# Ledger of designs, part 104: designed miniproteins, single chains, continued (4)

Each design is a single chain, and the fold is of that chain. pLDDT is the mean over its residues in the fold that is shown.

## One batch from the design tools (miniprotein)

Design m15833
Fold by ESMFold2-Fast:
Structure m15833 (fold): chain A 77 residues (1-77)
Amino acid sequence: MELEKRAKELLEEYMKLFEELDEESQEKLREKALELEKRLQEKADELGLSEDKGVEEALELYIEVLEELIEYAKELK
């Protein structure tokens, strides 16, 4: 619950930042997101084999990805 709530809050911040960027910056952010999403998918797949631990670790990885994307988006402004 706590990690899921944090992830939702970060996603809202990320979406807000994305809308404030110009088209060129949005393209750069999309490229960064694809790279990080691939990394997340690979790690989530590994963790998916462990039911209980996989859920928490996947959320932590997702939060880390969102935090990195938010920081990158701020740099693009």
Scores: mean pLDDT 75

Design m15834
Fold by ESMFold2-Fast:
Structure m15834 (fold): chain A 108 residues (1-108)
Amino acid sequence: GEAEERGAERAAEAGRRGAEASGKRGASIAGGGASLGGEEAGPGAGMGGGSGAVSAATGAVSEGKEGAIEGAELGLRGGARGAGLLLGERGAEGVAEGAERGGEEAEK
């Protein structure tokens, strides 16, 4: 129901705030290597280093990207876990209430 959506939205918002804070820290580390194509340091960032200087810088960018992704995942996982708990408990209540309401004409 709509209450489940509101609860999930609030949990997602809390997770988003956590992911944003963690992502900003990781992004600032990756941004330190922006002159080396930090914006393009996607899935291939750790694979792109060949020379010593580039290798070291790629490692730093890759670590920053991994940190940002991991931080964002942890934040989203926290929010998703909160939503999952809400959906788990609310889901059981929703199924029980839906069954009750569908059959409880006499309660009206």
Scores: mean pLDDT 40

Design m15835
Fold by ESMFold2-Fast:
Structure m15835 (fold): chain A 81 residues (1-81)
Amino acid sequence: ARERLLAALERLKELVADHPEMLALVEEAIERVEAGDLEGALRLLDRLAELARGLPEERRLEVFRLLGEARLAIEEILAAL
């Protein structure tokens, strides 16, 4: 689950590299995951989802797919605690 989460966040980082506000949210989410603050990471991903609604359709769909993967991975980790 953690490896899948970090892979999804790395891919999100690539997709939003040209959007400084979104990039900062992904970078902070990675830091929260590394610190074990999964609830904090979820809040940052929710904020990213709101900003991503303004992206062009193809990029928006890919971002939302990866957000879904990251959310599921966080939920799996939280359920195992």
Scores: mean pLDDT 83

Design m15836
Fold by ESMFold2-Fast:
Structure m15836 (fold): chain A 100 residues (1-100)
Amino acid sequence: GINKEVLELILEAGVLHLEASVLALLGRRYAARGTPADLEKARELYERAVELAEEAIRKAEEAIRLAKEAGDEFGIEEAKRELEGSRRLLEEARRRLAEL
């Protein structure tokens, strides 16, 4: 069975990942419009996406730590998946921010 604390951290990381993904998508839409005001809005959205992706990474890393301590192999696998996804999102958001 999945450790409850591990599951809660994975779910929290997933919610943060989803919010960061939505903000990054919205940022891309503003950046595509290309006006100075839209580019500034894209910057704000990407900066927030970076912050949320970094928090998702921290929660996923904590979930991996606790899952290893509990011998929760499923929790380790799920938390690693969340970690990889959040790291990719962070890299994309940082790249998009640098291109503004």
Scores: mean pLDDT 90

Design m15837
Fold by ESMFold2-Fast:
Structure m15837 (fold): chain A 82 residues (1-82)
Amino acid sequence: MMEELERLEREIEEAARRAREALRRGDLAAAREHIRELERLRERVLELLRQAKDKETILRAIGLILRAIGDIFELELELKKQ
């Protein structure tokens, strides 16, 4: 569980990085695709949270979901400025 959660955290960070890079290049299509990837990764963390039984994994999963929501919100705001 923790290993899977750590992998999802890295994938979320990478997707957010790629979305920001696409926005800097003016590639709105690529930015939208990476934002959709962030949404899919958030759903995977939610599925993991539903299966989690230990407090540490639950709290870390909640934190990661909140981080992903924040990243998506920031990226969507930048996208709407175009």
Scores: mean pLDDT 84

Design m15838
Fold by ESMFold2-Fast:
Structure m15838 (fold): chain A 91 residues (1-91)
Amino acid sequence: MSIEELIKKAEEAEKEGNNKEASDYYSAVASDYLRQGNYDKAIEYAEKAIKLDPNNYVAYLILGEAYYKMGDYEKSQEYFKKASEILKKSQ
């Protein structure tokens, strides 16, 4: 699925009030941008995913990786810690 298709699905889910599904699609968009080296867009969409679902640990992992690649190791560590805490609470 293309980034454009993922964004469309996220927007449709958000419009229908399916915030968790929309969050999952936005984190997939963020992951694709991260893989392409577009860290600014990866951060933008990961933050949107967290706003829709604060328990989306995948979005926090993406933020951690993006900040690490940008050299912001302090923010990277904070986001990885947050992802770990969310995942642990879900067990």
Scores: mean pLDDT 88

Design m15839
Fold by ESMFold2-Fast:
Structure m15839 (fold): chain A 68 residues (1-68)
Amino acid sequence: GPTASITNEAELRVYLGAAERELELVSEEDRERVKQLLAEARKALDNGDLAAAKRYLEEALRIMQQQR
């Protein structure tokens, strides 16, 4: 794309949306933690903090991937 920052934001939004849709598939034990991490990722993204958004999203995805 014309700017790497716009491409990274769009990618984060796609992954965040996908993770939020799969939240119901997360075990009850980990669901609250994943939900909190996704909420923090959303807040960081809304504030333009792409680095923090990516960090929270990566931690949420790590937990979700370990269940599959």
Scores: mean pLDDT 75

Design m15840
Fold by ESMFold2-Fast:
Structure m15840 (fold): chain A 74 residues (1-74)
Amino acid sequence: MKEAEELLRKAAELAGEAVKAAAEGKTEEALELLDKAIELVDEAIEAARDDPEFKAAIEQARERLLALKEKIAA
């Protein structure tokens, strides 16, 4: 699961940068960073297909990113 773990790490880094950008009023940049983070999480879900528990945890992370995107876009 090295691939899924690395994708999740990169997604978390992008989500953190998105939160910083949103706090600075850079809404467009924040949304672009979140879209990239969600893309990486989707890749991690595919990489984790052989581990249903890990896949479920990644799916929860995806839902959190979508909720954050909606909050920033509002």
Scores: mean pLDDT 82

Design m15841
Fold by ESMFold2-Fast:
Structure m15841 (fold): chain A 64 residues (1-64)
Amino acid sequence: MSEEEFEREVARALVDMTLGLEKSSKNKNEEAIKKLQEVRDKLDRGEITPEEALAEVRKILKES
């Protein structure tokens, strides 16, 4: 497994964990959930780097 593949796997796991926490919250933030799903999909398609995906997650959480 390449270093890039490892970084992508780590970023993916972080996005999935954050998405799971948002979905299980009593006060669901539907906009944050939608944005997190979009980041996940872009990462899976290779449209963004792992670093860009993590930056977007941080931005979404800060705006929530």
Scores: mean pLDDT 77

Design m15842
Fold by ESMFold2-Fast:
Structure m15842 (fold): chain A 101 residues (1-101)
Amino acid sequence: MTQGAIVRSGEVTVAVLVEPDGHATLGISAAPSASYEEIYEAAREGVRWAREQGATSLTVTVPDREEVLRAAKEALEEEGFRVTGVSTGEDGSTVIEAERA
């Protein structure tokens, strides 16, 4: 069964979906006023929750902002995931692919 959660930290929202096959998708949304610490903590909580639900691979979509991309990558690495790819989505967002290290 697919498991879902929403993590909020200040001006940041992370939507998390974990599929039965162990793949999770995370969408990070951050207001322009969001601090790096708020983005990082929300991303870390979302990645941690996905890991606790059995996620072994992640696709993370972030807005095209360097601070959000950096915070998401650091959160992934801290929670035991290795970034395997970074690409641009059709909507101009940045898509990060990661797997358990």
Scores: mean pLDDT 85

Design m15843
Fold by ESMFold2-Fast:
Structure m15843 (fold): chain A 80 residues (1-80)
Amino acid sequence: SDGVELARQASQLALQAKKTIKDPEKKEKVVKLLEEAGSAAIQGNFDEAAKYLEKAAKESPDPKIKQQLLDLAKKAQKLA
């Protein structure tokens, strides 16, 4: 269940982003992209999940969240 585990990690990171990102617009963008990544992962679309995670990293103002998003994107790409 690589897709379920990836979706779980995306959900945990979305929760962390909600607490860490202060800018409401950037927070909403990052959270939505993580939700899309989780949905793609559950469907086995790991290439799409990786793209959403990379886009979320580009939108993230927080360096730690950005790095966690890039690490998760790399994990998704290895599953593709």
Scores: mean pLDDT 87

Design m15844
Fold by ESMFold2-Fast:
Structure m15844 (fold): chain A 65 residues (1-65)
Amino acid sequence: SLLDKIRDILLEGGASEEEANEVVELLKQGKTDEAEKILLKLYLEGKISEEQAREIGKLIREITA
């Protein structure tokens, strides 16, 4: 699923399982703005790259389309 792809990218980057699961759960609930705030935090902390953040953003748009 697209959610599984997002989770895998987060874990491959440097997000913890707890952080990755929180993002996925928020997206399952349609809380996209809250999920994106966590993604921005992870990016600013250096836990995900710019390329990973862009790919996750693309996948979120596919889920919400």
Scores: mean pLDDT 86

Design m15845
Fold by ESMFold2-Fast:
Parts: structure tokens; sequence; C-alpha cells
Structure m15845 (fold): chain A 109 residues (1-109)
């Protein structure tokens, strides 16, 4: 079964108290892609500053998993997955400095 996959990348500063600062959020939206069940779409972006990175993948009528790979690998500090009722959503939060990050979004069967 094919589904439409939407991937959004949000880069946010980390506030002085360690929480995410949404006030200067930088958003990059990948074009929607049609992906078969069990297949993976990838999106690469670069971080040029110390920031938390949130990757959200949503698929219509399908579960989605998100994986992140950082170069250098030590860029990935904290990864969390969240499923929301009624929608297949995967969100991953990563602390990042100057790094190349590749997001892999997979449509689950």
Amino acid sequence: VNTTLNVTVEQMDIAADGTLDYSNKKVTNAPAVTVASGETASFTFESTEDAAVVVTATADNANVSVGLVGEPSATLVDTRYENLPGKSVATVTVKSGKAKITAYARVES
C-alpha cells in the first residue's frame, strides 16, 4: 500500500534552563512523497549552531518510524518517539551543533 509521507524539520535553540525555545524556531518542510509500506524516505539537512532538532513524520493511514544519523555521530544526544491517537506521527528530538543530519522516515506495514 502506498501512502503520502510528510516530513517537517524544526530547529530550536535550547533555553538557559534546558528547555526547548520555540520563539526562534526554524522550520524546513520536505516535499510530500509517496512511499510504499515498508519503504523509507530520507531527508538531509545541516545544523550550523548548537540547537535542538525535532523531526516529525506523518503518514496518512499508516504508522511511521523516524531514525536520525548525525555526522559526527556524537551529535545525537537524546532521541524520543511519540505516537498520537488517530494519526501515525513520529517525533525525534536531537541536540546538535555544527553537523550534517540525515532523517530516515519509514512507513510501517
Scores: mean pLDDT 63

Design m15846
Fold by ESMFold2-Fast:
Structure m15846 (fold): chain A 67 residues (1-67)
Amino acid sequence: SAEAKALLEKALEAVKAGDAETAVRYATEAARLAPEIGELLEKAGMYAMNGRLEDAEKLLREALEKV
């Protein structure tokens, strides 16, 4: 959906800025709109919160390809 895509783009911007908390909030909201990628977004959020921002970015880019 267009709304899920916009939230994922904001999550990706937050990860690039080093803001893990903001990235997790946007990824969580995107997962509510697109449950089919929920597991992928949960993993991206866990990586971001553990300081693995490059791994989180990779998963968010994969999620964007699926919506």
Scores: mean pLDDT 86

Design m15847
Fold by ESMFold2-Fast:
Structure m15847 (fold): chain A 97 residues (1-97)
Amino acid sequence: MIEEAEEELKKDPNNAKAWAKLAKAYLEEGKYDEAIEYAEKALELDPNYAGAWTVLAEAYLKQGKYEEAAEYAEKALALDPMSVDAQKILAKAKAAL
């Protein structure tokens, strides 16, 4: 995932989807600060990219920042109401409050 996303960004550094993929890959490696940075870059390019809000929400959840995690998960669900990942993140964040 990281290598694939880096190759996509080498072709087009304004590719919000590629930044979101990079963010998700860092999230899966437990690198939450980098995941947040790359998800924020994706949202700077496309604030309507639900996947980037989902990554941001999960990274904050993993850091114990439950209020921010819930807020970002709600933003992801506003853009993609059927997102199972965003629904799960929101439920976990609210349960931890």
Scores: mean pLDDT 85

Design m15848
Fold by ESMFold2-Fast:
Structure m15848 (fold): chain A 88 residues (1-88)
Amino acid sequence: MPSPEELREIAELLREAARAAREGDEERAVELVGEAARLAALALGFSEEEAERAAERAREEARRAFEELGPEGTAEALEALAERIEAQ
């Protein structure tokens, strides 16, 4: 299980990504989502190679979310995910 400290760091990255999304900074939001996914995979005991693949998938999902939900909808989804991660 990821430590409370690791969960906090992941949630903070997702909240920063949500803020960037709301401000219309799609590229920054996508980058931060990738970093959060990479840290989550490493915290779960996956290899660095697997963590990078998880980050790549998360970046692709974030780009699709912007296309489907727009900046505000993407931000709301990221904030909900951060809350879920911190809630255990």
Scores: mean pLDDT 85

Design m15849
Fold by ESMFold2-Fast:
Structure m15849 (fold): chain A 59 residues (1-59)
Amino acid sequence: MSLEEKIEEGRKIYSEREKNPQKFIDFVKKTETDPVMAEAFQILLEEEAERLKKEAEEK
């Protein structure tokens, strides 16, 4: 899988983390051994950080 495909997969896993927490945990564990998965996860964290900043500003 390309980086873009791993980002999309991670995004879906992250959005469904409440419904399937084990799949999210497995994704995070993969970032320990797969540098492309680690990069995809960092991109997802940056997207979430920006979203949370917007929510904080909205009070």
Scores: mean pLDDT 76

Design m15850
Fold by ESMFold2-Fast:
Structure m15850 (fold): chain A 79 residues (1-79)
Amino acid sequence: DVEAKRKEAEKLMEEGVQAIKEGNYEKAEALYRKAYELFRELGDKKSAAQALNNLSQVYNAQGNLEKSKELVKEAAKLL
């Protein structure tokens, strides 16, 4: 069900934001990766790019600047 998959992906994005507020970057990373996969399956390039940009912010917060820049470039390729 396409609608159920979209709702799941959106919920994962919201949970990712909450995980960041809690300082749980490992949890935020897992949640944003799952949301990215679901948006890709839905063909929603814009939302998939948003998930990658949020994931890049998680890596930036962890000090992994190389991975952060890589994800920003991958997000740009989707648009």
Scores: mean pLDDT 89

Design m15851
Fold by ESMFold2-Fast:
Structure m15851 (fold): chain A 79 residues (1-79)
Amino acid sequence: MASEKSNELFKQGNGKLAIELGSLWFRMATTELSEEEREEIREWLRTVFGLSEEEIEEIFKEAEEVKKRLDELIKKSAE
């Protein structure tokens, strides 16, 4: 999970990378991303943070689930 990987980086003395990963995950969960932005994020996670394809997909899945719940909350407030 993104939070788990962020904690791992922090423990390794890479606090800046841990904060950047956390900020990236928050952006993915709260902002609508273009296809170009998604590919750029995948490349950063792969090259900068050293994540596997499975870990990258889990991060995107987690962000989509949070976004879906936020959308449902907005819909409920409109009723």
Scores: mean pLDDT 68

Design m15852
Fold by ESMFold2-Fast:
Structure m15852 (fold): chain A 70 residues (1-70)
Amino acid sequence: SKEIEEFIKKLDEKIEELEKKIKELEKEYEKLKETDPEKAKEIELEIQILEGIKALLEGMKSWLEKLLKK
């Protein structure tokens, strides 16, 4: 249905936002890992949390795409 397609579109937008934030944090981590290891550790944990959220959203998208193909 068109409603499921629109929801998938919104999930794609949120996944892209998370990917951009993760990449930003990865760059910050690379800059800080030698100069400020404590802050780098905090950023690493934030990256792990965001990657977990991204994986959940990707799983939802995959499930919805399977519903569209039925």
Scores: mean pLDDT 86

Design m15853
Fold by ESMFold2-Fast:
Structure m15853 (fold): chain A 90 residues (1-90)
Amino acid sequence: SERKKILRELLLESIRFAMDYYYRLLEAHKKGEEAVEKVREETKKEIEERVEKVRKEHGEEYAEEYRKLMEAFLGIAEGMFEVDLRAEKL
């Protein structure tokens, strides 16, 4: 169905976005705390831009679902980053 196709595309985009975010956090960490915070700030802006684009193309319900998917997978990326930071202290 068209609905399943759209939701699948939003899911895959959310996963790719979170994977890119994780690697950006790792690279920023090498440059210091200010670089990490900049990546987080830029990512928050990108979330809003991505949600607004989906809202215009597919409407509010898909935009809300996309936000939830991105927040969930970005949360996993943050958790993975925290594990990497703890491992460096061992």
Scores: mean pLDDT 89

Design m15854
Fold by ESMFold2-Fast:
Structure m15854 (fold): chain A 67 residues (1-67)
Amino acid sequence: KKEFYEKLKNAIEELYKQGMITKEQYDEILKAIDEAYKNNDFDKLTEALRKYLSDEQIEKLIELLTK
């Protein structure tokens, strides 16, 4: 659980550093990750990812998570 959230945060940070997502997308997603971790609400997290990221950005995120 905790390892997954850390890996997800690192992947989102990498997308932001590569210029693949905006600062606003980065901030909103990190907030959603922290809230999901505190509330044990994975469904809320997946909903937020789909709201703030395009399909192409989600594909890049999955690529980073499978390294």
Scores: mean pLDDT 79

Design m15855
Fold by ESMFold2-Fast:
Structure m15855 (fold): chain A 92 residues (1-92)
Amino acid sequence: SRELVDELASYLAGLAQRGARITVEVEGGTVRITVSGLSTRELVAAAIALIGFGLEGLDIEVALQGDTLTVTVSGLSPEEAEWLAQRLRAAA
């Protein structure tokens, strides 16, 4: 839902305010978000929270590898994908 996408954007923007580096890649209705620059504890906490968005109905995949968290959001309209990307790039 759009509301859930808005909540995701706010959550990730909050991570950026805590020192996270966020990069965003858009391909149609899919947004790939890379989060780095946080401690291992903070990345694990973020991964758990992001899995929660998937359980709430967002088409989201989360992968934690080393010091990098990759978040893939699918099933968005192109307009929603671009909005999410712009929102996150502004927060980075």
Scores: mean pLDDT 86

Design m15856
Fold by ESMFold2-Fast:
Structure m15856 (fold): chain A 58 residues (1-58)
Amino acid sequence: MTEEEILQTLADALGVSVETLRKALELARKGDFEKAAEIAGVTPEQVRAALRALERLL
């Protein structure tokens, strides 16, 4: 499974674009889960779950 396929699957599950998810995950990796959630239009908990899933699958 490629990084692109994982990102597309997570983006679809959250109802956002891959571009939006990439920006949100960049902020989440810096520890700014609140800002990441705001940009993606999801909860900080959903951003944490997505980051954890990406780290486990890559």
Scores: mean pLDDT 79

Design m15857
Fold by ESMFold2-Fast:
Structure m15857 (fold): chain A 67 residues (1-67)
Amino acid sequence: MLSEEEKKILEEAAKLLSEQTGLSFEKALRGVLGAVLEGGLSPEEVLELIKKEGPEALDRRTVAGVL
């Protein structure tokens, strides 16, 4: 279960992702949750990647451990 602080970080990341990609906030939030829960990234890492490298960095990081 995510802490209140982690939830706030993910909400901020989802808002930025929504703004960058045109996805709804709800879809963006599901994407960043997937990066954390399935991709093994921390909420802080997800937020930092979106801020610095944009949404493409999540795709690259999320699949790296699966391939």
Scores: mean pLDDT 70

Design m15858
Fold by ESMFold2-Fast:
Structure m15858 (fold): chain A 67 residues (1-67)
Amino acid sequence: VEEVVKELERLGEEARKLGEQDPKARPDYETARQLAEAGKERTEASGDVQLGERYKAAVELALKHAE
């Protein structure tokens, strides 16, 4: 649980930084950041590692889409 939560937090921070570097793609990166934050919160509340892994995959896909 703790590892997946940390990974989601890191992905959210990465999305924020990428959005700052590319203002035109910022809305897409902001969407990815919000998804990572929601995933972290829900994974912490539920303790469900599989749920956290699903959010992680969704955030990674959103980041690739923002490129």
Scores: mean pLDDT 78

Design m15859
Fold by ESMFold2-Fast:
Structure m15859 (fold): chain A 84 residues (1-84)
Amino acid sequence: DIEKLKTEAERLYGRALNLAQEFEEKAKQDPENAETYRKASELYRKAAEHFKKAKELFDSGTNVEEGKKHLEEGRKLLAEAESL
């Protein structure tokens, strides 16, 4: 269902962007763990890029399968950041 894919990609994009900003701020507040927080922020930012690309592909309808691959890659990056 393309509409559910669009909604999910948009939701995950917003979540990933918010987490990237949150962890960038945590890096400023906790110098001892700043490197780990910056790494998490970078992974969340990359996840957001994949979710944005997925949403664009779902919106255009040009390549839904490629959009699904971007959605999956974004979720893997979110999980990697959460494992730090």
Scores: mean pLDDT 89

Design m15860
Fold by ESMFold2-Fast:
Structure m15860 (fold): chain A 56 residues (1-56)
Amino acid sequence: MAAEILKLFQEMMDALKAGQLEEALRLAREVSRLLGMSPEEEEELLQTILKYLEKQ
């Protein structure tokens, strides 16, 4: 479980650096699911990712 979370988090960061919006959002949802985040917390994470990509 912990190794899977770290792998997905790393893949999400790589997608963000590459400007791959759809891939980053997909990976962020997987990370939020594994961390047991609420739907509200997941939405905040997705909005943070969108803001990050808009700055690039």
Scores: mean pLDDT 76

Design m15861
Fold by ESMFold2-Fast:
Structure m15861 (fold): chain A 74 residues (1-74)
Amino acid sequence: MCLTEEELEELEKKLKEKIEKLKEEIEKLKKELEKTTDPEKKKKLKFEIEVLEGIIALLEAEINFLKKKYEKCH
């Protein structure tokens, strides 16, 4: 039924760890993009960055949903 504070903290921790890993990957791709002069490679890197940013947005939305669900139970 309702999330406990411990369950919320554990789920948030796991989601935040996933977000952090994705942010590190985005930083690597951005550094590669800065050094890349090939237009085709730039397009691929930009696309990969957009996909990863989209995944982060979904994970952040999941954290927000879990927090709101917890607040409604308390």
Scores: mean pLDDT 82

Design m15862
Fold by ESMFold2-Fast:
Structure m15862 (fold): chain A 86 residues (1-86)
Amino acid sequence: KEVEELRKKAEELKKKRRETIIEGASITVEYLGKGVKARMDGDEEKAKKYFEEMARKDKELEKKAEELEKKAKELEEKAKKLEEEE
């Protein structure tokens, strides 16, 4: 049953990774829209802030997605090794 638990945790991490990617896409669209609108309103400083926050959040979410993928792979490798020992 330990193998089943490891596989379940790996699947949970894969789901969180997908959610993180979707969240990143949503944030990018939101901040891009706000930045474009600020620029159209003539507020270049506000537009720059939105684009900078977009880039910053994209990097943070990319790192989170990479961490989740790495942890999921580690759990899958542990599960596989336990199955091979059984």
Scores: mean pLDDT 82

Design m15863
Fold by ESMFold2-Fast:
Structure m15863 (fold): chain A 60 residues (1-60)
Amino acid sequence: MAASAEVRAAARAAAEAGAATGDPHLAGQNALKTVRELQPEASDDEQDRTAAEAMLSVGV
């Protein structure tokens, strides 16, 4: 399923916060954690895709 604009915005903000620490692993972990918390009913593949899209939008 497609992530809502709200979930995508939250995931991007989480990725930006992680990237700001200088650790790209934190950017990915923060984005994925945020997506899982906001869309717990989504499949793992959909959650991973939404987190990956957030990281790409931040440039990490």
Scores: mean pLDDT 77

Design m15864
Fold by ESMFold2-Fast:
Structure m15864 (fold): chain A 91 residues (1-91)
Amino acid sequence: ALAKLEAEDTAAAYESAGFLLFLQGKYEEAAKYYEKALALQPSPFTYTNLALVYMKLGKYEEAIKAAEEALALDPNFLFSQSTLDLAKKKK
């Protein structure tokens, strides 16, 4: 319970850092923080944000895989579906 709570709090901190870096246009650094968040706690939201970062980097195949992982966790997560469709059109 405590270890899980600490991991969830740390994952949220990494996700917030990734989002701030994404807003600054630091896409490679943003990807690293989202990857750290996912290592602690897989989340459809974090996978979708990572997919958007990969699209900004021109890594469309990696973006597609990240969006598919988000949909595997939650098939009804609308942002993941939109991101997947956009990534597929870009490659």
Scores: mean pLDDT 78

Design m15866
Fold by ESMFold2-Fast:
Structure m15866 (fold): chain A 75 residues (1-75)
Amino acid sequence: DPDAYVAQGEKALLAGDYETAIEYFAKALEIDPNHKKAINGLEFLRWLLESRGLTHLLPRVEEVERRRKEMLEKL
C-alpha cells in the first residue's frame, strides 16, 4: 500500500529522520511511480535537504528520482 509508505515517510520526516523518509517515499514510488503524495513528499524533502545544507543525502534522493524515471519509461 503506497499510502501506508507515504504516511511512514511523513512521520520520519517530522522526526528529522531524513534517511528513513527517503526510503519510505522510495518504496511508495516503486509501487506507484505516479503517486502524487509520494512525489510531493520527495520534492519537499529534496528542498528541505538543500535548504539545510544536508547535501550528503542528495545522492540518495537522486537515485530514487532516477529509478522513478526508469519505471515511467516502461509505462
Scores: mean pLDDT 84

Design m15867
Fold by ESMFold2-Fast:
Structure m15867 (fold): chain A 73 residues (1-73)
Amino acid sequence: EREYAFPVDAGLGGQWGDALQAARAAGVPEVWVEIPTPAPTLLSRGRPVPRAQVEAELAALRAALEERKRAAA
């Protein structure tokens, strides 16, 4: 399995940066997104996934994490 770690000092623009800044203000050192993969490469249920789909899923996961952090804060 793979995890994407977003350090609070990452230079992400737009809502990505805002979410990381909010996490930093709350004392959270980084945001972790766990994306299970069945193989060493990034796959969706054992099949290669186009980059555009991966980016869309990551955007949805980040939005869900931001909502969870707002609820926790």
Scores: mean pLDDT 49

Design m15868
Fold by ESMFold2-Fast:
Structure m15868 (fold): chain A 59 residues (1-59)
Amino acid sequence: AERAARSMAGAARLSALAAGLDEAGAQKAWETAYRGGMESGTGEAGGRAGSDAVRAQGA
């Protein structure tokens, strides 16, 4: 769970930076994805939560 959550959180952070968010926005995406992944026991739920956080900040 933790390894998958970290992987998805890292991907969410890189996606946020690629989308033009600043470091604070990228960090928030990472934390959202990591928490979601840890709580659900899967990286996929964390990835979706991180993507939603990026969209909310980028739109």
Scores: mean pLDDT 67

